# Designs tried in a protein design run: designed miniproteins, single chains, continued (2). Part 80

Each design is a single chain, and the fold is of that chain. pLDDT is the mean over its residues in the fold that is shown.

## One batch from the design tools (miniprotein)

Design m6945
Fold by ESMFold2-Fast:
Structure m6945 (fold): chain A 70 residues (1-70)
Amino acid sequence: SAELRELVRRALEAAVAGDNAATREYAERLSELTGQPPEVVERALVRGYLLLQEGASLEEAVEAALRILT
């Protein structure tokens, strides 16, 4: 969904900025929205973050995280 994609994007942007509080808030909202446990949400966001560190685009990182969440 558009809401899910937007939350993942914001979580990854917060993580890149080093905003741990915002990252946790978005991860909690992602868990609530998807019904996935926090551990799965964290794994999805870590996957996206690692892709960004390897030079992938934000859109590619978001899509990779969404594949884990859905």
Scores: mean pLDDT 87

Design m6946
Fold by ESMFold2-Fast:
Structure m6946 (fold): chain A 99 residues (1-99)
Amino acid sequence: MEEIERLQAEIDRLKAEIDRLNAELTKVGEEVLKNFGKILRELKQKADEYAKKDPKKAEIVRELSRAVGEAIAAMSRDGPLKGLQVLEEGLKKVEEKAK
């Protein structure tokens, strides 16, 4: 029955390691949200200003502003990986409309 006691000790060690890794992942996630949130807000502001300067391209620029806004919202709700995925999908739609 010594085998069971050793397995329990190993499980406890792995749980502690998982807790440590989760704390590190949370900190990285917070830094990503902070930095990308700022970049996305700046990009949206620039896109809105560009739309004012070129009304003929306003539809494409409006779509870019929408994609950036949706990415910010997704990051806040579902985390940075989902926000990045939404941004990539939005940018592909903008590229297709620009052709």
Scores: mean pLDDT 68

Design m6947
Fold by ESMFold2-Fast:
Structure m6947 (fold): chain A 56 residues (1-56)
Amino acid sequence: MLSPEALAWLRQLLRPDEGESLEDVLRRTDPEDLVAMMRHFRVPEEVIREVLAYKE
């Protein structure tokens, strides 16, 4: 579902705890907080839209 580019950005921003998957972090992270974090780190708008569509 997610592109390799989107996955690379998420792995850098959402540092999962030991035993936690990237998908687990995505599910527990509020969409508003996720968008704010991605915009703060200047993630491309197309990647932000892709991640939001996946989370929805």
Scores: mean pLDDT 75

Design m6948
Fold by ESMFold2-Fast:
Structure m6948 (fold): chain A 91 residues (1-91)
Amino acid sequence: SRLRELAEEAEEELEEAKEALKKGDLEAFEEELQEFAEALTEAYPLLPPEEQKKLHELVGKAVEAIKKKDYEKALEYLEKAVELLREYAEK
């Protein structure tokens, strides 16, 4: 399904973002997060309303953490977003 493809894509981009952050490469980190955001944007309308609300909340918290330069906390929220997509895609 398209949702499964997007969940896998988002997971790959998030792993690449984590590796960039570990290396201190903030430019690569931001590039991977942009690709991650594109996958989430495509996945959003494929989710039911309850999951859409939860995804929106997790993304909002991640964006807030990024603005505070709390990148580790941002990644935690984005990992939960990927988990949400994977759980729904496997139903």
Scores: mean pLDDT 85

Design m6949
Fold by ESMFold2-Fast:
Structure m6949 (fold): chain A 80 residues (1-80)
Amino acid sequence: SKEEFKEKVIAKVRELLEKHGLTPEQMERVIAIVNEAIDEYGDDVEAIARAVTKRLLDAGFPLDLAAEVTRVIVEVAKEF
């Protein structure tokens, strides 16, 4: 389901962000971007990945973080 997909993505993204040493405010910003993209494009994984990448870069997050976050989204989607 969309809810199970979203929950699993968010859990894995939180673990990733903790490893990157982000502040709580930065973590919530990344999670908000991921949540919004899933809500807008929930059945289109490629559209979610593109939107998340663009919005993270636009928000000033580094390319490596954006790539890792979108990798998590794509990998989790393969399980659904």
Scores: mean pLDDT 85

Design m6950
Fold by ESMFold2-Fast:
Parts: sequence; C-alpha cells; structure tokens
Structure m6950 (fold): chain A 58 residues (1-58)
Amino acid sequence: MLARAVRDVPASTPAVLGLRVGDVVEVLRRLSDGDWVARSLATGHTGLVGGDHLEPLE
C-alpha cells in the first residue's frame, strides 16, 4: 500500500523513518500500537512511523 506523509517526521533514532510532508512511502506492516513499518520511496530506508502521520493513497 502506498501512503503520503501529511506532516514532517524527524528521524531522531535509527528505528524511526524520517519523512517530509508529501513524501510517498510503501507501507509494509501495520502494528497494533498504531505504528507502521514503511519504506521511503525517496531514500529507500525502512523504519517505524506513526500511522496518523500518513494518508493512504490506495
């Protein structure tokens, strides 16, 4: 599933996927705590991002 970042996300730790508003990610997994595992299409990096920071595109 593709999703777009609706706000900036700082990569303060290696586990967190850093994003800017408008970045497109591939959602790989949704976790029960509201975090999603996603891969940035711009950087190729994979990490955790809050599901509320993303808007599904499909």
Scores: mean pLDDT 79

Design m6951
Fold by ESMFold2-Fast:
Structure m6951 (fold): chain A 93 residues (1-93)
Amino acid sequence: MIEVKVTVTLVQTPDRQTVTLKPEAVGASEEDAKKVVDKGTRVGRNLSPEPLPPRTETTEGLMTKEEYDHIANGVTGGSPGAGGGAAGAAMVR
């Protein structure tokens, strides 16, 4: 069983949310590890007319091999963090 430590940094501005994932790849495929690190940053644009409150949060967590694989494959449910993807987001940037 492998567990990957992940540092999650959320930076929220009125226009967007930026979530940066920095997993420590341990014992996984080097290609998957590279993809996860490379895709560590997610940006969700606020398409709502309502501005987001400015906010910065950093959280440490553990990621299972399944979550690690999902991020490497780019199929992580479409939105990083606590959802942050209101319905109707056909394009999550």
Scores: mean pLDDT 58

Design m6953
Fold by ESMFold2-Fast:
Formats: C-alpha cells, structure tokens, sequence
Structure m6953 (fold): chain A 61 residues (1-61)
C-alpha cells in the first residue's frame, strides 16, 4: 500500500539520521491510515513522527 511504502521510506530516513524527513513520512502514512479507518495504526505512526521530530530537534543543538 502507499502507507507501507511511506513507512519503508521513513525507516530508511531514520537509518540515514534524517529524522526530520522520517517525521514527515510517518505523518503522511498516519494520515492515510486515518482515511482508511485504521485509527490505532494512525496513532502509532503519529507517535513515531513525534519521536522522530524530537530527535531532529536534539540533533541540531
């Protein structure tokens, strides 16, 4: 699915330490899960996006 491809790209971004990109990709995947009615999956992906965003902020200090 499109969401699964976005998740794979987000995980690759994590491996590259591109946490800002990973957060954006997890958010996009979460939005797709919400549109499909997978609220639990969306919640998990939003949490992953938030965690990646926090890591991005720490890296820039």
Amino acid sequence: SEADELIKQALQAIDNEDYEKAAELFRKAAELYEKEGDLEGAKLLYQMAKDAEELAKEKKK
Scores: mean pLDDT 84

Design m6954
Fold by ESMFold2-Fast:
Structure m6954 (fold): chain A 77 residues (1-77)
Amino acid sequence: MKKELTEKAKRLAEEAVRAAATDPARAAELLRKAAELAEESGSEEAKKAVEEALIEALAIVTGASVEEARAAYEAGK
């Protein structure tokens, strides 16, 4: 069911953000899985949650602000 995929994607995205400070490689793996589930769900809510988690994880890994990480992400589109 799409709702189950959406919730799982959001949960993996949250786990990735928590892992970003201690294990960036694990955070990247969790974000990849979350993105795959978000795409499979077709849910914009899930896709946005994964995008926000990616931006926050980038800020943590790079030591930048969330605003700087967001600008870098948008520039990469």
Scores: mean pLDDT 79

Design m6955
Fold by ESMFold2-Fast:
Structure m6955 (fold): chain A 71 residues (1-71)
Amino acid sequence: DFQKELDIAAYETAGRIALVMGDYELAVKYYEKALELDPKNKTAWRNLAIAYEKLGEVEKAEEYRKKADEI
């Protein structure tokens, strides 16, 4: 339980750092890992959408932003 929460927090933190550093592909990988553990993580869905938007994948960005808004 706590280990799962720590892993989620670690992936979210790593994803955020990657996003700030402009490594959008790495941000996608870390946020996807966070969402595997917690698919109701609204913040991870929003940040994944931002990363895909930065990568030029506009349709995926819109889809994931919508998922965040529905949670």
Scores: mean pLDDT 84

Design m6956
Fold by ESMFold2-Fast:
Structure m6956 (fold): chain A 64 residues (1-64)
Amino acid sequence: MVFSEEEQEELRKVGEELSKLKEGVDLETLIELLRKLMPEKFKEVLEELISALESVYNEMKEEL
């Protein structure tokens, strides 16, 4: 696969932000990275991630 010159520069910027999160990937950074790599399917991936986060939140709420 070949990235456009614009996509490559954007990916580099996202990579720099990601390097600051060595312990893990922040959701915002992950979303931005996915948008650059898979823009057409971004909505589907985002909806799946939101559903997963809601599930985790509900589990944590029940443990309180």
Scores: mean pLDDT 60

Design m6957
Fold by ESMFold2-Fast:
Structure m6957 (fold): chain A 102 residues (1-102)
Amino acid sequence: VTLTQSPSSLTVSEGETVTLTNTASESVSAWAWYKQKPGSGELELLAENGKLAEGVDSRFSVSGSGTTSTLTISNLKKEDEATYYSQALDTGEFGQGTKLTI
């Protein structure tokens, strides 16, 4: 399976909405999304199998099935500045990440 996250990077303003996508070369039955804060070595779970993880802000939403998974962040805040990674849970493979700057 080949995973492609799009875009690779973007710069946006506070209050905007962004959509991040991961596309797989083959069908994937379960997806996860993670946030890596600047300067952190840790991945924070945002969503798994179409549902937000406990404690994740409702400004975040996820969708996806088959070959595509999407993370949408509304009303962007400076704290959302991070690299976002998507994972195909079937294989354990990660996409290359999307760097979000605000």
Scores: mean pLDDT 84

Design m6958
Fold by ESMFold2-Fast:
Structure m6958 (fold): chain A 58 residues (1-58)
Amino acid sequence: ELDKIAEMLSLKTGLSKETIKKMAQTGSKEEIIKRLLEKGLSKEEAEKYADLLLKAAE
C-alpha cells in the first residue's frame, strides 16, 4: 500500500508523504535511491524502500 509506505518513509526521512508518493509515481528507481540515501537511509534500506514504493505505485 503506497500510502503506508510513504508514511513510514516520511517519518524516517523528514520528507512529506505527498513528496514521497509523487517521487514514487514520477521518479526512476535510481533517483529515489539517491534521494533516500541523501536523507540518511542506508543503501540497503534505500533499495528496499525504492522497490516497495515503485511496486505500490504501479
Scores: mean pLDDT 80

Design m6959
Fold by ESMFold2-Fast:
Structure m6959 (fold): chain A 62 residues (1-62)
Amino acid sequence: AFGYYNLGVGLYKQGKLEEAAEYYKKAIALDPNYKEAWANLGKVLEELGKTEEAAEYRALAE
């Protein structure tokens, strides 16, 4: 989980938003309680214009 999350953060900083979202999803799959991964996935999806999907992941981060 932590390794995938860190890779996602690195990809996000490089502007690789689709790849960052993929690795945040992998982090959540390994640890569904990883709230930072849920929150950052929602943010990245919103930046990609996937507003409805982003809202769902942000709600689940609560």
Scores: mean pLDDT 79

Design m6960
Fold by ESMFold2-Fast:
Structure m6960 (fold): chain A 56 residues (1-56)
Amino acid sequence: SREEQIERAAQQIVDLLGDNEEARAAAIKYYAKELDLDEEETQELRRKVEELVAQR
């Protein structure tokens, strides 16, 4: 599902790029285009990435 795709993308971004804020931002933009996310879905992806980073 779309929700599962967003969750997996967020986890992959954090697992691979969690220590690099610029790389995380670029990856979010890339995945948003690749998965054809709308603005609301892209915001959800950004939120999930930030939440996972905060779970240090």
Scores: mean pLDDT 81

Design m6961
Fold by ESMFold2-Fast:
Structure m6961 (fold): chain A 62 residues (1-62)
Amino acid sequence: HMKKVEIRVKDYSAAEAALKELGGRVLARRPDGTIIAEVPEDKLEELKKAPGVTDIREPRLP
């Protein structure tokens, strides 16, 4: 099951590589250091610890 999330990043390259490794994909990149992505629901905890990722927000946020 895929979830849409907002990822706060300090390194886009590292965060995007980790996202792809976990079976997710980038949907959009925002200039404020945020990536909008789809991620397998069971991989969210691994993504939170990924290089370049500082925070993850659930799809409940608009």
Scores: mean pLDDT 76

Design m6962
Fold by ESMFold2-Fast:
Structure m6962 (fold): chain A 61 residues (1-61)
Amino acid sequence: MEEAKERVRELLERWAEHREAGDPEGALRAFGEAADLSHRTGEVAFDDLEEFRAWLERRRA
């Protein structure tokens, strides 16, 4: 169970790195993979991904 949460966290970290490097397409793909993994495993709360998405929108503004 915790392994799935760690994988999602790693994907979100990869997303942040892509965004920092100015690669929005790579960032969106990493975030999509994190969301898909969270949905499929049911072990990571959607709230964490939504909070990260809200952070993303604030940073882009």
Scores: mean pLDDT 64

Design m6963
Fold by ESMFold2-Fast:
Structure m6963 (fold): chain A 77 residues (1-77)
Amino acid sequence: MTAEEQRKIVEEALKRIDELAEEAKKNALSPLSDKYIEEAREIAEETAKQVPQYQGELLKHAEEKIEEVRKKKEELE
C-alpha cells in the first residue's frame, strides 16, 4: 500500500466518523444516536487495522467525537 493510498483511507474514515457524529448529535435523544456512535467506533477500529501507523489518530478522533455526542445528550436531558 502506498503512502497516498494510506492517506486517502484515513481521510475517508475521519470524514465518515465526523458524519456519523453529526447524525448522532441530530438524533441525540433517539436510540438511533447510539447506533451512529457504534458505527463510528467500528469504522475507526477497522480502518486502524488497515493502517496501523494511524491507529492512535483514528481512535483519538473517534473518542473525541463520541465525547461531543455524549455532552450534547447531557445538555438536552
Scores: mean pLDDT 83

Design m6964
Fold by ESMFold2-Fast:
Structure m6964 (fold): chain A 71 residues (1-71)
Amino acid sequence: AKEEAEELTRQGIVLLSQGRYEEAVELFKKALALDPENASAYFWLGEALAELGKEEEAEKYFEKGIELAEK
């Protein structure tokens, strides 16, 4: 599960770098479904959503990522 989540996150980052934002969002959401404590995946999902103009949604995911990264 965690290894699959890491692979999905990596694939999402590649799609994000190619401007394939909607597909990147799908992969990051799948990664978070498998590993909901993955702060990095929340940040990447936020970036992809911001690129799609979904700024309010992006902000929520950035906030969640910060909460999980804080210790």
Scores: mean pLDDT 84

Design m6965
Fold by ESMFold2-Fast:
Structure m6965 (fold): chain A 92 residues (1-92)
Amino acid sequence: SLEELQAELDELEEEVDKAETPEEVKELAERVIELSKEVLKLAKTREVLAKAIAAALLAIGAKILAERGDVEGAKRDLKAALDLLREALALL
């Protein structure tokens, strides 16, 4: 449901702020990719589709940065991805 997706987004925003290790950020990036896929399934407009795709790409990039040890860069990209998903959910 939309409420379940919003609750998961709120939890992910909090967990990203608290993440300190590459392993934690990588796991969070995978969760953001999965949330982006769920939003994509609900997309009925080009704007929602574009925001969900952009969020997925940012999360994939964050996973790569985390694997390289760039925790702060990965967290920044995950926060940007979550902002796009919040905007997408508001349009549903």
Scores: mean pLDDT 89

Design m6966
Fold by ESMFold2-Fast:
Structure m6966 (fold): chain A 74 residues (1-74)
Amino acid sequence: SAEEYLELGKEYFEKFKETGSLEDLSKAINYYRQAIALDPNYAEAYENLGKAYETLGFTDEAAKYFEKAKELKA
């Protein structure tokens, strides 16, 4: 389910915060994207994807995902 992919993404993002492993960050991003693919209105998945892109320094992409999450919560 979309929720299961979001939880997997959060798990790998947490591992990344502990280890600094870019492989774990990449896995987190892929799981967030799969959550969005199953539920395009999943605000929390966009919010977490934005945080991951911000961490990579992709500020324009991150801003886009944060804005999408905000729109979905309105």
Scores: mean pLDDT 87

Design m6967
Fold by ESMFold2-Fast:
Structure m6967 (fold): chain A 58 residues (1-58)
Amino acid sequence: GELYRAVLPFPATSPEDLELRVGDVVEVLEELPNGTWLARNLATGEEGYVPKSALEPL
């Protein structure tokens, strides 16, 4: 998938969410039409849902 960088921290608020720290690089696995994306954090290998507003293209 496409690579993005986290520009905002995102705390995992549900078991399906992916926690993000500013500067984390993620691979987008699936884009949902509601502005939520399924992504994998390349540093941790964890997968989950994140708001696309927390990410910018690499």
Scores: mean pLDDT 83

Design m6968
Fold by ESMFold2-Fast:
Structure m6968 (fold): chain A 82 residues (1-82)
Amino acid sequence: MKEEAIEHAKRAIQAVKEGKLDEAAENFGRAVALLHAYLTGQEPDPLTARTAANYARRLLEEGKRDEVIRMAKAIIEQVEKA
């Protein structure tokens, strides 16, 4: 779970930089679900992934690319510190 959360967060950052907004949102959502699963000791929740992906997609559609990158970096930091 830790390595997968970091990998999906990194893919989200790269996808944002490449303008692949759908790919960025999906990877961000997966990273959030994996982080939540890691912190709670549970399996990744598809609803958590979908909710986070939808939130990231709205930010990207509003041109808030730097905000999505910051949130993805925060996921990496949270996983590495825990």
Scores: mean pLDDT 86

Design m6970
Fold by ESMFold2-Fast:
Structure m6970 (fold): chain A 60 residues (1-60)
Amino acid sequence: MRTFTATFENIEKAIGAVLRAIGDLPEAEVTLEGNTVTVTVPDDPELIARAEAFVKELEA
């Protein structure tokens, strides 16, 4: 499995990211701890690339 994390300034943004991840990455396990969203995907190149793109978009 591959794991990606994104940390937000507040809980509201983190919750928004969780909801978006559930919609965009249905094969992923999404968890929220404080202001940090963790996305775990199977060792699938397509899912890994999609998760990386998602996290990169959140950082922008």
Scores: mean pLDDT 77

Design m6971
Fold by ESMFold2-Fast:
Structure m6971 (fold): chain A 65 residues (1-65)
Amino acid sequence: MEEEEKRRKRLREEIKEGLELIIKGVANLAVKKGVISEEEAEKIVEEIKKKLEEEEKKEKEKEKK
């Protein structure tokens, strides 16, 4: 049964990495297109990262219910 949790942790980490790459790619494209500044892109990426981490913590708490 512990093996299932280890596999789930790996999948979650991979999904997180994928999401980070997508967010960074979108922010980079927006900067290249001149829609937002480099400073704004960094702030948005950081905010989304923080929100993703907060949601992960909240989901973990929900499952413990």
Scores: mean pLDDT 72

Design m6972
Fold by ESMFold2-Fast:
Structure m6972 (fold): chain A 61 residues (1-61)
Amino acid sequence: MAEADKLRTEGQKAAKQGDLETAIEHYEKAAELYEAAGDDISASMSRIAASVLKLIMEKEK
C-alpha cells in the first residue's frame, strides 16, 4: 500500500516534469502493487494513467 502510493506520487511528479517514460514506469509498478494488495480501483487508475502517457508519447513522435 504505502509503496504503491509512493510510486503513484513519483509518477505524478515525473509527468509534471515532462519525464513521461519515468512516469509510465512508476504508474505501471504502482498498478502492480495496488493489484497485489487487492486495490482494484487504484490499480486501474494507475494503469489508465500509464496508458494515457504512452499514447501522448506515441503522438509526439
Scores: mean pLDDT 81

Design m6973
Fold by ESMFold2-Fast:
Structure m6973 (fold): chain A 72 residues (1-72)
Amino acid sequence: MIEEYKKKIEEAYKNGDLSKLRSILTEAVEKGLPKELIDEAEIYLEAQRLGLSPEEVRLMRENPEEAFKKFK
C-alpha cells in the first residue's frame, strides 16, 4: 500500500501533474497515512511548483543552512 502511493507520487511528478500530486497528498492525509508518506507527497508537490528536484526540496527542508550555502 505505501509502495503504491510512493509510485503514484513519482509518476505524477514525472508527468508534471500538479493536480494529481495535490489529490495524492489530500488522500494520504484523509486516510491517516504515515507522516513520512505525507512528507514525501509534500516534497514532490513543492518540487513541481518550484521547478526543482525532490532532492533539492529535501535539502531545503532538512538542512536550510546547507541549501543557502549552495545558492551563494
Scores: mean pLDDT 75

Design m6974
Fold by ESMFold2-Fast:
Structure m6974 (fold): chain A 74 residues (1-74)
Amino acid sequence: MTLKVTAKEDGLTLLETIDLELTPEQRARVALKVTDGNGASGDSLVKDLSRNGELVDAATTIVKKGDVFEIPLE
């Protein structure tokens, strides 16, 4: 299942935007898909997210208000 998240604020990382926009239950489902960031399965680094149809690195991508991201959920 994929959730679309729209950024409400400028200047946050995509990972910070996920933390603000998702419910705790949704964030837990994202965490099940966010393995891989130096091979640490317990780290909350996301991978294989898209912004306007392009793959992005959630930890380093700075979002602008109105950006839309597709977040895979279980």
Scores: mean pLDDT 60

Design m6975
Fold by ESMFold2-Fast:
Parts: structure tokens; C-alpha cells; sequence
Structure m6975 (fold): chain A 103 residues (1-103)
């Protein structure tokens, strides 16, 4: 199974609300491709759903490091920061996400 196939399985699990299964699949995608920015951003989104906001920030930052133009990574980072009460920082990242993907 490829990193892309594990990402797709994780996205299907996430869509069904099975965040623990999605976490496992995204971790497998990262194990096969440690530079897969999309897998790091999706793992951060799962961590936000599970309430692990500090860990979500670290994975979202890694996604931005790997692909600075990946709008979803900035959105996920902003969502985690907002949950931690860092509303001003969150607003800056939401603005960056909107600038990269305005629709």
C-alpha cells in the first residue's frame, strides 16, 4: 500500500467520524513518506478533533515547513490556536489560509 492510499483511507475514516482510525492511517502515510505535507496537515486536523491541540500545532507547523503554500495546514494551525485561547495568532493563520485558498 502506498502513502497516497493510506492518506485516502484516513480521509474516508475522518469523513465517517472515526478519528482514531484516521490517525492510524495518516501515521502510516507519514511512515512511508516522511515529507508528505498533506498527511501531516490531516493528522493535525484529527488531533484537533481529539482535543490534542498542542500536538496538532506541531504537526500543522511541520506541514507548513514541508509545503508553505498548503492552505489547509494554516487553517488547522489556526483552529488549534483558537482552542488554546490564542485568538490573535489564530486570526493571522486563518488570514494566510484564505490568501492561499480564497474559495
Amino acid sequence: MTAEEYLELGEEAFKKGDYVVAYGYYQKAIDLDPNYAKAYANLAEVLNKLGFYEEAIEYAKKAIELDPNYAKAYKVLGEALKKLGKDKEAEEYFKKAEELDPG
Scores: mean pLDDT 89

Design m6976
Fold by ESMFold2-Fast:
Structure m6976 (fold): chain A 67 residues (1-67)
Amino acid sequence: MSEETARAVGHVLRGIAAEMEGNLEEAVKDYEAAIKLDPTNKFARDKLAELYEKMGETEKAEEYRKL
């Protein structure tokens, strides 16, 4: 994988760990970093959309789902 894709995966794994700890704000930060490095990462985009919906940010959630 490219360096960007490999680093994006690292951020996804950290986001998952943050979710397991119940730290939704940290999970959002990690998934945002993953998408910044690899905008086509569907898993990170889907997770970020779910987290934004859970936090009441429905407009942001829809934006990530549409791509």
Scores: mean pLDDT 78

Design m6977
Fold by ESMFold2-Fast:
Structure m6977 (fold): chain A 57 residues (1-57)
Amino acid sequence: ERLEEIEKEIEEIKEQLKKEYNEELALKLVELGLEAFYLELGYSEEEIEEYLESMLK
């Protein structure tokens, strides 16, 4: 399930960031957090992908 995958990845990134700050990991954490947030609101993976692509341009 995509939400479970995101939650696991967020947890791993949080542990890494606690030890050493990494800008790419911090950005990825924000992207994953937004994806999880919109999935919980009932948006599809496809809709979320389009939205994130639009914001990151």
Scores: mean pLDDT 75

Design m6978
Fold by ESMFold2-Fast:
Structure m6978 (fold): chain A 85 residues (1-85)
Amino acid sequence: STVEQLLRVLGQVLLLLHLESPEEVLAAMKKALEEVKKTMNEEEREILDELEKKVAEIFADKSLSREQMLERIAALFLEAIERIR
């Protein structure tokens, strides 16, 4: 399911934030979301495009701690999942 795919991507992003740079995590997330978008309709793709943009803004904010990034990214993914349901 789309929900399962998005939860898997979120899990990967949260894990990678402990191991990799924010730039590498963002690149991996974008690649994973692009694969998910291939199975979606236009409205669902727009929701993921908005999610990707908002997460990129979080990664660009160098004032945020890793903990704050984790919390905000998790919240954005859960919001996107709710909108797709």
Scores: mean pLDDT 84

Design m6979
Fold by ESMFold2-Fast:
Structure m6979 (fold): chain A 78 residues (1-78)
Amino acid sequence: LSEEQLREAEAALYLMLGYIYEKNGDYEKAGEAYEKAAELLPEDSPERVALLERAARAYEKAGDLERAAELRARAEAG
């Protein structure tokens, strides 16, 4: 596996962790997992933007409106 393939695999694992946390009601941990997945992807990727939006929604459900707003701004910037 190349470094790029390893980063993509890690991103997929964090995405799955975020989904599991979200289903269990651990919204803050779900947001953290989605945010980590986004950090592993290229800045201009559509997948990264989608993960930042998922993280923002998770933080909104956790009551962290400031962090949610920050992630939405990052998604808009690319």
Scores: mean pLDDT 82

Design m6980
Fold by ESMFold2-Fast:
Structure m6980 (fold): chain A 85 residues (1-85)
Amino acid sequence: MPSEEEIKLGVADILLGIGNIDYSKGDYEGAVEAYKKAIEVLSELDTPEARRRLAEALDNLSIAYEKLGKTEEAQKYREEAERAR
């Protein structure tokens, strides 16, 4: 039976994938929502694997906010990504 960690990492990977697809389509608002959900799931875990994905999700969220012209939000999540490393 998959562990809670394995299930949550799998859910986060799906959400990151959805965000990446939305971003590639120019749906930056959809990308932001998907990346935020991935960050929420990953923040429940305290593992190196989750931390790596969290940093990636935060970087991607920052880039999506830049595409929306939300410079303050982009800066905030970029700094959070650096702290998650």
Scores: mean pLDDT 86

Design m6981
Fold by ESMFold2-Fast:
Structure m6981 (fold): chain A 58 residues (1-58)
Amino acid sequence: AALDAAAARAAGAAAARAGKTPEESDRNGVQMASLGATSEAAAAGGAGAREAMKERGF
C-alpha cells in the first residue's frame, strides 16, 4: 500500500543516515515485505536510502 511504501522509504532514509548502505536498507525493506509489506515497500526503502545518500554527497 502507499502508506507502507512511504514508511519503508522513511526507514530506508533513516538507515542510510545512520551509516547503513542502500543495500542494507533494501534488505530491511525486503524483511518488511515478508511481514506483509508489499514489494513496493521494499523498493521504496531502497529509494529512500539512496535519496539520503545523495543528500550526504554520494
Scores: mean pLDDT 59

Design m6982
Fold by ESMFold2-Fast:
Structure m6982 (fold): chain A 61 residues (1-61)
Amino acid sequence: MLSDEEIIEAVLAMAEALRAAHPSMTPEQLLALVRDLARKEGLSEELIERILARLEERLAE
């Protein structure tokens, strides 16, 4: 069983892999894709918001 922190890190790692595979993808497209995937996996709204906030911070650089 994964902790919330392990789930967040796993999803962020997946997002980085997606960005590396699709460098033409906009930050908005990546955020939307990650949100949809997390929702499909049944993650809580709170956890999805935390994942997206951390991803937005990384994409702002």
Scores: mean pLDDT 80

